# Designs tried in a protein design run: designed miniproteins, single chains. Part 72

Each design is a single chain, and the fold is of that chain. pLDDT is the mean over its residues in the fold that is shown.

## One batch from the design tools (miniprotein)

Design m2507
Fold by ESMFold2-Fast:
Structure m2507 (fold): chain A 97 residues (1-97)
Amino acid sequence: LTEEEKKIADKIVELTGASREIAEKIVEIALKVGKNGEEFSIENILGGITSGYVDSKGNIGGLKLSEETFEKYGGSREIATSGDVKEAMAPVIKLVE
């Protein structure tokens, strides 16, 4: 990740409470999809994020995790464990495979 992309990851950590490693992975996936394909919503791409946007330069604004999204993907509002992250990120992992 570039310095700018790491700043976006830091913002995801601040907004969601996710670990930096997970936030960096979210940024990487969002940039990959946003740059090469814009067919999916942020919710579908990021697997746990229901609001916000990612522009073609990787800038994230208005990013927010919803309780509804976490309920759908694991019943947890916090991305605190590897298990919770794996469940929340499952749709995104399938997308990048």
Scores: mean pLDDT 49

Design m2508
Fold by ESMFold2-Fast:
Structure m2508 (fold): chain A 76 residues (1-76)
Amino acid sequence: SAVPASLRGRALVLLDYVIENARSEELKEAARRLKEALEAGRLSPAQLEAVIDAILNAKNEEDLLARLNEVLATVP
C-alpha cells in the first residue's frame, strides 16, 4: 500500500537530523540504514511511525539506538 507523503517526509527529515547531529557513530549508522530502507520503499507506515516516535520520545542516544535497532530488526 502507498505510504502517506507527510509520514515519509517527517521520517526522512528526522533521520537526516539524527545522521547529522548524533554523537554516537552506531546511532548514525542505524539512522543511515533506516534512511536507505525508507528510500528503497521497504518501510511500512507502522515502521515509519515507530521511527518518528522513537526520535521524538527517546530519552537519550542509547534509548534511541535501541528503538531504531528494534525497527531495523523488522525490516526484511
Scores: mean pLDDT 86

Design m2509
Fold by ESMFold2-Fast:
Structure m2509 (fold): chain A 85 residues (1-85)
Amino acid sequence: MSVEEAVRLLAKVSEEVFGEKPTEEEIAEATAQIPTREEAAELLRRNAETLEKAAEYYKEKGDEEKAEKYKAAAEELRKAAEELE
């Protein structure tokens, strides 16, 4: 996985989870600000941790559908982070 692919994955998760679709310019800018795959992996891990905490919160509130959605997104980001060198 490349840095650009990692940023595009975050954009996809943003659209699926929050309904926000980043522009091509926003994706290019974010990619330019992340100089290494290691930094991209850390960004994905931090986002996954945030989504995991949100999933636990929604599970405690009884919103099982949101909890599952956030958990699935977090698992996808963690897997992608492991594929970055």
Scores: mean pLDDT 82

Design m2510
Fold by ESMFold2-Fast:
Structure m2510 (fold): chain A 61 residues (1-61)
Amino acid sequence: VEAAIEAGYKAAKEALKQGWSNKEAIDVGARAGTEEGLKQGLSEEAGRTAGIIGAVKALKD
């Protein structure tokens, strides 16, 4: 779970750095979390949720 959260955080942070909207950053974070979560044996839903959590942390940072 932590790896998927971290992936979402990093993806969202890079999107924000490029000037993307908060919604776009969350969408990218959800996708990154899903991809990393699947590699770690999580379901698509669990990976997506972890990615969103990471992206939200990036927005608050």
Scores: mean pLDDT 80

Design m2511
Fold by ESMFold2-Fast:
Structure m2511 (fold): chain A 95 residues (1-95)
Amino acid sequence: ARADAEAFLARFPALWEARREELEKEAAKMSEEEVKRMVDILKREIAPALELAKREGDPALLEAIRRLVEYGIELLRAAGAKEEEIEELERIARE
């Protein structure tokens, strides 16, 4: 449910810090094809998600989405994503 998702997003930074090593270890097990698929998904979804948050005018939601994107990029680095792909994702997230 949306309310459950919003509650999860509010707590996610603390959950990320508590589980970071485990999540990075799991990400490192991803295949090259799975990593590429996740990069492609994020390239498609980041800009629309940030635009939606901006339209809702909720700064907490905008910050939560930006943090999730940052964590996703960190996991992709741990999974062995190419630096070129990481740089492009960071560029999209900034624009």
Scores: mean pLDDT 72

Design m2512
Fold by ESMFold2-Fast:
Structure m2512 (fold): chain A 94 residues (1-94)
Amino acid sequence: SSLEEERQRLLELEEKYREELRSRPEFQAVLEVSSKTVEAIYYASLAIASEDKELYRKKTEEKNEEALRVEREKREEVRRIEEERREEEERLLE
């Protein structure tokens, strides 16, 4: 087999694992929290560079608060899904 064939096989395996990961509710929760965190970082960066520092500090705080709220809601959602999955596994084993 060529090196290119091995590379293609590894890329296909990576894509399969990425797809499995994306299907997990905990992964989707992390993406939503990360999105708000990136927005907070962006506004914090603008606060350093801009004359309107106070405005961008407030925006940073707002996005950080949104991230914390989303994180709490998604943590509870993921916990419930994991609990349901565990109950289903126990039912299948017993």
Scores: mean pLDDT 75

Design m2513
Fold by ESMFold2-Fast:
Structure m2513 (fold): chain A 85 residues (1-85)
Amino acid sequence: MKITFTIENPDEITITIDDKYTLKVKITDTIGELKEKFKKEYGYEPKFPFSDEKTIKDLIEYLLEEGKVLELSKTEDKIIIVGEL
């Protein structure tokens, strides 16, 4: 599963899954909240290798630590992280 984070600030993160499903989240939002938002908006529930109590911050750290980052770019206004789950 391809996942893209566009991070303008900790309260303004855009998550895109498989270049199709896009939501805006905060870094403190939980995986459970993220799954519920995708299910409500798209009828799609993404599978994450985490408990629902983990945060978006934990997910980003996992991609970086497990070497699952495909692309990483930084501009003056944002950071873009593309990963594979």
Scores: mean pLDDT 85

Design m2514
Fold by ESMFold2-Fast:
Structure m2514 (fold): chain A 81 residues (1-81)
Amino acid sequence: SGERNRQTYRDALQYLADRAREAGKDDTARYLQSLADIAASSDVGTAYRFLDDGLATAEGSLPPDLAEAARQAVRDHIASA
């Protein structure tokens, strides 16, 4: 449901990768970056699935405060696109 935009999902995944890198979570950042790169060449449904996986990965890997802020920023980005 909602508006599906491959570029929006790719940008959200890139944002999560950047936050993971800043937090020193290099393995998480590499994984999220790979999802963003694949999403750029995937259909919209596949890109959305990668975003769901990326959000779950960030929640499990980032410090709680940073994970919450990143989740909110992604939500705002999708809502404004």
Scores: mean pLDDT 79

Design m2515
Fold by ESMFold2-Fast:
Structure m2515 (fold): chain A 56 residues (1-56)
Amino acid sequence: LEELLRRLEQTEAELDRALAWSKRNVDPETYEFNARTFDRARERLRRRVEEKLREL
């Protein structure tokens, strides 16, 4: 459980860094598209973790 939560935090931090990089290096329109894509990826990840927690 602890390991699973640590990995989730790590992945979310990586997504945050990628978004921050995108904000500085791409146009606002592309950034907004990337932000929406990352939001969906985050939701998907959280659901996956929830499923694993229920299996335990």
Scores: mean pLDDT 75

Design m2516
Fold by ESMFold2-Fast:
Structure m2516 (fold): chain A 91 residues (1-91)
Amino acid sequence: SARIRELEAEYRRAAEAANADPSNLELLREAIRLLIEGTLLKLEANPEYEPRVREIVAKELGVPEPETLEELREQLERLAEKAIAELEAEL
């Protein structure tokens, strides 16, 4: 899983940058984007965990459980944007 290792390295750098400048929500947004990409690749490699992840995300957004990984991606992106918007409103 060279792609998973690559994303984990990119996420580490993005997370370090976000931690160094916590008021810069663009750095946090990039770290979360990489986390979502890595999560989806890990679920593709370990599909047995997918139903539980779908249930948790759907519950947090108040929407029906997604039927595809692409729908799950869209729900994870919506959840991330909601969290970032709430943080932005508090800054």
Scores: mean pLDDT 76

Design m2517
Fold by ESMFold2-Fast:
Structure m2517 (fold): chain A 65 residues (1-65)
Amino acid sequence: SLSKDLEEALKIHAEYLGVSFEDFLKGFEEYAKTSSAEKIAEGLELVKGEKLSEEARKDIEKLSK
């Protein structure tokens, strides 16, 4: 399962784009496999306006590999 703050950041991003969390998560998981974990984290931090936890960053690393 994803860390709480990562799930919250993804939900905020999905809401901002006007899409469902479930549809956004599917696209995000595919995107994560093709992008660096650092770039993904930076993008989510920009949308949220706050830094992600170390646990969230580890979850992104798992998805990006």
Scores: mean pLDDT 78

Design m2518
Fold by ESMFold2-Fast:
Structure m2518 (fold): chain A 84 residues (1-84)
Amino acid sequence: SMEQERRLKEALERFEKEMYERLKAELSDRWSDAQLRQMAKTLVEEILDELEAKYGRDELLSMSVDEIVAKMRELYEEYLAKEG
């Protein structure tokens, strides 16, 4: 439904903002604002692809904004643990 797509979009926008702020805090000395925004966007797209692979799109669309954001954070923390 349009409401489910709206919630997914809201969750993605919230997580992208969170990732941008985190990247800015850590990397603003090395990367431009435009590059940090592109990095945040790419990271969100990669995490969304992994969520859709794990749960399926229908299950993901049934989740609340808070549930989607929480699952995206979990995958990002797992990603960081593997990289560092």
Scores: mean pLDDT 84

Design m2519
Fold by ESMFold2-Fast:
Structure m2519 (fold): chain A 73 residues (1-73)
Amino acid sequence: SARAAAEAAYERGLELLLQKRYEEAAREFARTIELDPESLEAVRARYYLRELALKAEKEGRLDLAQWIRELLA
């Protein structure tokens, strides 16, 4: 189901975040939103994407930060 797929993507995003694999984490959080945009997992994924955009900007990864901001618009 879309919900189960979104939940799995969200869990992968969290694992990647713990490993400091920020670009891969952002892709999994983006996938969570795409798979089930109204889920609780999607709400949480948007929160983590906002935090990752700020971190990417601070680290000079401006293309990543811009991609995330466009996704959240």
Scores: mean pLDDT 87

Design m2520
Fold by ESMFold2-Fast:
Parts: structure tokens; sequence; C-alpha cells
Structure m2520 (fold): chain A 66 residues (1-66)
């Protein structure tokens, strides 16, 4: 689905950045900012962001903070 495709793309473009994080914590704002720099025309829905956050947590053990 489009939701899964964009969520997986967000995970892929953030992978190296997240692997380098010392505390394994990231904000939603950082996710959006980093993805915007890597994905032209980036305009995710809430559902696409929520799925990307879940996949980042499951794949990398990262905590999404306020």
Amino acid sequence: SRTEELANLIVEVLEDYIKALPEKKITREEIIELAQRRIAGFKPSEEELELAEKLLQEKFGIEIVD
C-alpha cells in the first residue's frame, strides 16, 4: 500500500542516522526534518508517520520522544 511504501522509505532513508544515535532516542520533528531533506515532495499523512515510527521502534529499538 502507499502507507507501507512511504513508511518503509522513511525507515530506509533514516537508517544510517538512527544506527549512529548514542541514546537511541529521536523526536517526531527530527524524523520529519531528516526525511524532508532526503525525500523530494515529502508530505506524509498521520497514518504514514505512525507506521514509520512503529517500524523504527521495531527494527532499531529506538524510542520516539516528545
Scores: mean pLDDT 82

Design m2521
Fold by ESMFold2-Fast:
Structure m2521 (fold): chain A 88 residues (1-88)
Amino acid sequence: MLVRITLKITTSKEDALKITRAIIEELKRLQAEGKIRGYSVTVDMKTGTITVSVVTEAKDAEDVIERILEAARKAGPIKSVEVEVEEL
């Protein structure tokens, strides 16, 4: 069963691009490992908000969320995180 994971990560404007690059590198690794089917990343530089959308198998969703958040937190300070998981 496929799910869409939406992560909304808020940081400072100064850290947004650095955190976004780290997230994209982790998403590339997850895709190479067959853990995700596809992804999109949008950055609002005015608010420092990064929106990540990922399609994965439901059984992999928790691991995918954890790996994205770990990559983000290692790259810079995170103010808030919102996570939504939708069955496809």
Scores: mean pLDDT 88

Design m2522
Fold by ESMFold2-Fast:
Structure m2522 (fold): chain A 62 residues (1-62)
Amino acid sequence: RDDADLIVEMLNSLKKYQGLDTDELKEFLRRMLKSLGVEISDEEAEQWLNSPRKDQIELLEK
């Protein structure tokens, strides 16, 4: 849960402050989750980035 919240905050921060494109955010998300032992597909990463914050946390928490 703490890791999921941190990842969500970090990605939203990068999107707001650095204006990263969806492709850059997907790559960053996949790398972050892989470091935590979680592997997701490109489709899952794209769905996650387009989801509300609550749903983003739930997807990572499962």
Scores: mean pLDDT 68

Design m2523
Fold by ESMFold2-Fast:
Structure m2523 (fold): chain A 91 residues (1-91)
Amino acid sequence: KEKLKEILKKIFEKAKEASKGDVKAIQELYKLWKEYIKLSKNNTIELDEEEKEKMRKIAMGVAYLEQGKFEKAAELFKVKDPSVFEEAKKA
């Protein structure tokens, strides 16, 4: 459970950096999200309303990135250039 909380904190930090159009932050956010989903299959943690909203947004953004919907991902994170999400997926 403690490891899930640590990953959640890192996810929120990288989501903030990703919203600035940082390609490496988007890549790290994607990796952390995949790790979180894997660990959450056998563990649950309580999230407050603010954390739930952040996680909902991140989940949707990651889904758009996986589907190659870079313009939708950019809109969700308030990033003007969708190519940063395309670059993040390539590397």
Scores: mean pLDDT 79

Design m2524
Fold by ESMFold2-Fast:
Structure m2524 (fold): chain A 77 residues (1-77)
Amino acid sequence: SMDDRLRRRGDQGDWVAQGVLGGRYKRQGRYDEAARYYQRALSLGDPQNPGLLSALSDVYRQLGRYDQSRQYQQQSS
């Protein structure tokens, strides 16, 4: 499937594919999976990517992890 292909690309270090997978999990309400893929995308790409940092802030807010949400929100600014 497309998601399996993107996951394999993410496992190979493609930060874009991991960011895309994070977005898909976020839209499905799978916030723990979304956070893992977005964090991996940051570690492989630009750690100051404002789109990824903003997405992580939103994901952690949905998880009730407000300290982490605030941390990523401050970094995205």
Scores: mean pLDDT 82

Design m2525
Fold by ESMFold2-Fast:
Structure m2525 (fold): chain A 103 residues (1-103)
Amino acid sequence: MEELEKILERFAERVNRAAALIDELTSPEIRSAAQDALGRLVDAWLRALREGRPYAEVTFEADSEEQLEAIKRVAEAMGAEIVDIKKENGKYIITVRVRLPEP
């Protein structure tokens, strides 16, 4: 069995880093979008861990460039890579991949 506790500790460090970045956001709307992105990344990461997958991919919608940049900052704090960004129907669609920490 993998050392699950070490994996979870490294993940918690990423979550704490993302939370600190969200605290720097002054706009409630941008902060809310960043908090939602963090929650969805956490859920996807935990699902990947339970399934024994090396990474998880999540797609987000952003209504503004500022929301897009906030989501990108959260993804970077979580150790995620940006896979794709496109603009569709006046919204930004961003797909990110978050890798599981090794024990």
Scores: mean pLDDT 79

Design m2526
Fold by ESMFold2-Fast:
Structure m2526 (fold): chain A 79 residues (1-79)
Amino acid sequence: EEIEKKIENLKKKIKDLEEGYKRMQALFDAYQAAADAATDPVERKRLEGEAARWQKRMDNIKSKIDELTKELKKLEEEK
């Protein structure tokens, strides 16, 4: 039962992180599109910088999802 509750909690954490990733992806796409549409080189570079910042955050979230997914799989194998 302890393992069951840990599995349930882990699934919820992974789901929350996946939703966060989806929102960050939308922001990345928006900044990338804005950068592509920018006619001013300075503004384009600024928008590319924002997109790169969100890419880094997404990479961090993906790493955490991977970590939690491995933990979930290990707990499921213990059942």
Scores: mean pLDDT 84

Design m2527
Fold by ESMFold2-Fast:
Structure m2527 (fold): chain A 88 residues (1-88)
Amino acid sequence: SREKRLAKQRELREKVLRKVEEGADMKEIIEEVAKTLEEEALELLKKERPEEYEKLKAELEKKTKEILEEAYKNLKEAEEALRKEIER
């Protein structure tokens, strides 16, 4: 539905904003997001060039994973610092 499509666009926008704050490659992100938001064109791409579709999907998943891993690392470092402070 149109509403479901808009919700998906909002999720992608949030991911892009987070990546921008972290200094990710703007050109690649914008190009990949644009392709993803064009659902009908993306379905045609998937049918005609499945390798390009899978590459786009994998890159978006990889970028999201990198953001989550960085957030986890920062949290772990903060927890370790707190633990050392308590051990004083």
Scores: mean pLDDT 67

Design m2528
Fold by ESMFold2-Fast:
Structure m2528 (fold): chain A 55 residues (1-55)
Amino acid sequence: DPSLSEREKEFIKLMEAEGFTSDDDIIAAAAAKSPELEEKMLAARKRNEELEKKL
């Protein structure tokens, strides 16, 4: 996702590796770390939902 920094992409990969497989679980983990990261992940989720609607 080009709107996420390398650091934020690494965080998502780490959360998936730790078993946080749903967007909600990953967003909850991000919220505990920083509110700005939570906002960026919510924006990325919304963008992915829009892309899936077109497929």
Scores: mean pLDDT 66

Design m2529
Fold by ESMFold2-Fast:
Parts: C-alpha cells; structure tokens; sequence
Structure m2529 (fold): chain A 99 residues (1-99)
C-alpha cells in the first residue's frame, strides 16, 4: 500500500490501482527477459536461467536489470532518469516480495 502510493507519485498517476501496479511488475519482468541478451550480462542471464517463479527470484531479476539500465543511462548523462529507474525498481521488488 505504501509502495503503491510512492509508485503513484513517481509515475505522476493518482489513479494507479494495485492491479495496475502488479501489471507494471509483470511488464518489468518480461522486459528484463526480452532485453537480457542485448545487455550482455552473465549475471542477469544466470538469474533469468535460475528464475523459479518465486517472489525473491523476481525481485533479484528486476533489481539487476534496473542496475544495468541505470548504468547505461548514466553513461549517456541521464543521471536523473537512472535514479528514478532504480527507485521504481526497488518499489517493484518490495511489491514482488509482498505478493
């Protein structure tokens, strides 16, 4: 509930429901899977290969994916976007552990 409220603030959406937040979590996981080959990270690839559908496994995948994307954003001088992405990933990881 508190994580959902903070996600609403970060996304600029006051009408965001818990069901829509769960959908964001699902989309983040699928993006990590889709983009893992392009990020060329052995660590992310291993996490995805060992992903067992648990909340803990989902949280680890989301956090590592966000870390890699944030590094790319910082290399491009987009530090503010990197910080926002990492914060959103932390909230989504917390939500995954609550589900």
Amino acid sequence: SEAVAEIRELEGRTDLTEEEVRELLREARERAREEAPTLSSPELAELLARHDGTAESTARVILEYARLLAAKLREAGRDEEAERLLRLAELLAELALEL
Scores: mean pLDDT 69

Design m2530
Fold by ESMFold2-Fast:
Structure m2530 (fold): chain A 61 residues (1-61)
Amino acid sequence: SPLERYLEEFRALLEAGATPQELLKFVSRAVDELTAEGFSDEEIGLFLQRVGELYAEHLAA
């Protein structure tokens, strides 16, 4: 799924030590691409929730 691919790419960026600005730029591009691919606002909202959970887990580790 494109959502799972973007979540995997986000995890890889976190592991590589990407800056908050680089992470934000990635998420912004991912949302734009998912919107262009026809994903609903609800599906994009769930994606953003998962992104936030991954970021919080990374900061807690």
Scores: mean pLDDT 87

Design m2531
Fold by ESMFold2-Fast:
Structure m2531 (fold): chain A 68 residues (1-68)
Amino acid sequence: GPIPPLSGRFSEAQREAVVDALVAMGFPREIAEEAVRIADAAAPAGASLAEFVPRVVATARRLAAEAA
């Protein structure tokens, strides 16, 4: 395809699964979606989903704290 699947950008399905996991953990969907967007934009081309999920959770916690 024109855009390689491994370019530090996760699929929409993978991002939505992470958003759903964060919402299940008690984060507001708005915070979860923002955290996924920020983490996805900052992800290096070789980043694994295992590296991505902890970073999204850390970002969501930071965004929730900064929104206070």
Scores: mean pLDDT 73

Design m2532
Fold by ESMFold2-Fast:
Structure m2532 (fold): chain A 62 residues (1-62)
Amino acid sequence: AAKETAETKHEVREEDGRVTHVATVTITNDEEGTTVITYTAVTARDQASGPVERTIEKIAKK
């Protein structure tokens, strides 16, 4: 089986009454390279939840 590692990073930013949550999952595979999955949610301070955007980026190793 190929070796695969995963790292998770979570950031929270507050600006002008808005809260931005960014969760990034980086998956590195020795054969295929790196896959980055980013989840972004933006809420107002008075809002419990907001829309969530998901972006998947694949970076192949040369």
Scores: mean pLDDT 70

Design m2533
Fold by ESMFold2-Fast:
Structure m2533 (fold): chain A 66 residues (1-66)
Amino acid sequence: SADQEISDKLQQAIDALQAGDDATAKKYVDEALAIMEASGVEIDDEIKESTYGVLKRYADEKKAAA
C-alpha cells in the first residue's frame, strides 16, 4: 500500500540521518513526498521542510540517547 511505502521510505530516511548520510535521507524524504503527491496530497515547501525537520529531530534524539 502507499501508506506502507511512505512509512518504509521515511524509516530509511531516519536510518540515513542516524548514519550521518544527509543526502540519502533527503532522497528518501523526497521519494515519500512524491508518493503522497501521486495520491492527491498537495506538498509545498513548508510541508517538505517540516517533514525533514521532524525526522532530523527524531534522529538527533536517537543519537543523543545512544
Scores: mean pLDDT 78

Design m2534
Fold by ESMFold2-Fast:
Structure m2534 (fold): chain A 88 residues (1-88)
Amino acid sequence: DLSQLIRQIIEGDEKARQKLVEMLREALRQGGIERSDEQVEQATTDLFDGLIDLEMKEKGKSSPLDLDEQGLQDIAEQWERALRVLRG
């Protein structure tokens, strides 16, 4: 479940974060976009942090740990939409 994966990343699970990195790497590859491993790691961080910040602002939360199940689901849907755009 992508929402559960996002919660694990917010809680500091590096293995869960690496799964998100692999999702972005695959989407970029399918879209014909070549990036180094370092660039994929940085892009994953930038995109993920941006989605968290937007959701927190939308829901009036001061910490990502305060996001409920719906907030995590919204982030998951936005992540999947971003990957779809990158795939072409």
Scores: mean pLDDT 87

Design m2535
Fold by ESMFold2-Fast:
Structure m2535 (fold): chain A 78 residues (1-78)
Amino acid sequence: SAEEIERELERLRAQFETVKALYEKGLISKEQGIKAFERIRDRLRELAEKAKEMGNQDLYERAQELIDEVEKAIEELK
């Protein structure tokens, strides 16, 4: 459902922010951060596909925007 997709998108954004905060505080390594971001990105890609299949363009675009943010964070850590 759209509500389930939106809830999962919010959880993935919160996870992304948590991983960034942990890395900035020196609590996780660069390698651990990249691996966590890659898992978040993969889940977001699945979520974007579900939103697209449901015809929900707004949720698709929101998922894609977060994918772009996560990919930027991965590249900045390399």
Scores: mean pLDDT 89

Design m2536
Fold by ESMFold2-Fast:
Structure m2536 (fold): chain A 81 residues (1-81)
Amino acid sequence: MSLEEQLKLLEDRLVEAYLRLLEERGLRASNGDRLTPEDVAALVARFREVAEEVAAEYGLPRELVDEILARVEANLRRVQA
């Protein structure tokens, strides 16, 4: 389905944004480096920017974008605990 393809594109873009942030901050997931609350906040802000860009380009429903971002934020905060 076209919507599922658009959502997968959004997820792929969010993963790339995550990896770029880790590289910019000298963090490695494989090293067991924990994201600080400040790192999580910066990552969530970057994800919102990317998600808004993708939604604008591909016409994604705002409600679905907000749901995905909420799940990603919850998962990031859970991994920190």
Scores: mean pLDDT 71

Design m2537
Fold by ESMFold2-Fast:
Structure m2537 (fold): chain A 56 residues (1-56)
Amino acid sequence: MSRDALVRVAMGMILDEGEDEATPRKIAERTGASVGAASKALKEAKAKLDAVKAAQ
């Protein structure tokens, strides 16, 4: 699984289920990725969402 695909899953979880539900553990469990990969993807997803808010 690519890191870009994990980032999209993390962004979807944040938008649909909220930031409290978008944890590295839950992302790893839903995608089959490692917690480390999920953590990096979640960090990137949050950075992208923050950039969208800043570009408002």
Scores: mean pLDDT 78

Design m2538
Fold by ESMFold2-Fast:
Structure m2538 (fold): chain A 68 residues (1-68)
Amino acid sequence: MSAVELLGQGIKAGKEGDPEKTRELMAKAVELDPSLVPSAEAATKTLLADAPEEVKEAVLKGIREGLA
């Protein structure tokens, strides 16, 4: 599975209201390709704009974990 595919799955999990899965998938995507950080951040304002705050926080936490 590519980093872009993991990012897409993370966004899908976020739309489904699964913050834990969103965090894990975002962390894996960013770990594989740190250049995806701006895209993951943008997703909280676009594709996940109407998602619960827990999901948006999960994306940001995943990014932080992937960069660690």
Scores: mean pLDDT 83

Design m2539
Fold by ESMFold2-Fast:
Structure m2539 (fold): chain A 77 residues (1-77)
Amino acid sequence: MKEEVEKHMQEAVWHTLAAVSYLSRGDEESAKEHLKLAEEHIEKAREAGASDEEIEKTKKKVDEILENGKRIVEEER
């Protein structure tokens, strides 16, 4: 069901954004927990019938958010 797939993909992005927010505050443990939840939601989207294309698109978005977040933290050096 597309609605279920979209919900889980949105949750994965949400948890990734939360992880970046926690990383910017120096809270590595909370960031790690949210990254785990993002991965779980990607797997739930696959279980709900997400296509390989939808999964890859969501993974790319998650990676982009993490890359941008890590760059901000690294610049804080």
Scores: mean pLDDT 79

Design m2540
Fold by ESMFold2-Fast:
Parts: C-alpha cells; sequence; structure tokens
Structure m2540 (fold): chain A 57 residues (1-57)
C-alpha cells in the first residue's frame, strides 16, 4: 500500500543515493515512491533499491 511504498521509497532512495555518492533528497524519495506504486513493488526490497537508484541517477 501507500504507507509501505513511502517507507520503502525513502529507504531505497537513501540507499540508491549512497551507492551513487549523492545525498538523498525528498524528490528522490517521492520518485522512488511513485515507481514502487507504478510497478506494484511496494513490498520488494530489491524493487525499492532499483527504484531508489533510478530516482538518484
Amino acid sequence: GEAEAKRNGEAGAKAGAALMGKEATEEMAQRAYDLLLERGEEHSSSGALRAGIEAAG
């Protein structure tokens, strides 16, 4: 659901940004949230990381 997508989107954006040497922003977290909901991957840890990496770069 939306709450899970928000939490996992924030976590994914933070992890993705760190992997790319960037600081996580709210825009990255929002993008990761949108991607997780679009893909139906709000409960996927690998999906969250992939969404976060895409949001960060």
Scores: mean pLDDT 83

Design m2541
Fold by ESMFold2-Fast:
Structure m2541 (fold): chain A 62 residues (1-62)
Amino acid sequence: VKLGLVEENGEIHLTPEATRALLSLVREAMDGGDWEAIEKRLLEELGLTPEQVENIRLGLEA
């Protein structure tokens, strides 16, 4: 079981724990963290798809 992605009616919802983890990883990426390590954690720990991870990366670059 990954860090609490819940699918309801075709929408993905994060648990409070997963939301906190995501925010911590986003801050680390914004502070010049290693994107390859962050991407791996988003895929493996949060259970995001490669498309969702790419959308997060693009949002951080905007």
Scores: mean pLDDT 66

Design m2542
Fold by ESMFold2-Fast:
Structure m2542 (fold): chain A 95 residues (1-95)
Amino acid sequence: SKEEFLAGLQRLVDLVGLEEAKRILATIVKFGNKEQQKEFLEFIGTADDAELRAFAEGLKPFVDLLNKKEIDEGVKKLIEMFPEYKDALKEVFGY
C-alpha cells in the first residue's frame, strides 16, 4: 500500500541514509525495466530491516556506476512512472 511504501522508504533511509537511499532508487531506475522497478518499490514496502540492508549492500557495485545526473533525476523519474508513490517520494526526498 501507499502507507507501507512510505514506512519502508523511511526505514531504508534510517538504515543507509538519505543520499544512499536516493542512489539506490536511481540504480533501480537505470538498470531495471518497468516491471523490475515496480517489484523493487513493492519490496521496499514489504521487506524487513535485514532484507532492506542486504538489498542495499547488493546494489553498492551498481550505485558506483551512476553519474550525478542519473542520481539527481532518479527519484523524479520514479514519480513520473509510478504516480501512486509520488506523495511518499516527495515527502521523504523533499521534492
Scores: mean pLDDT 85

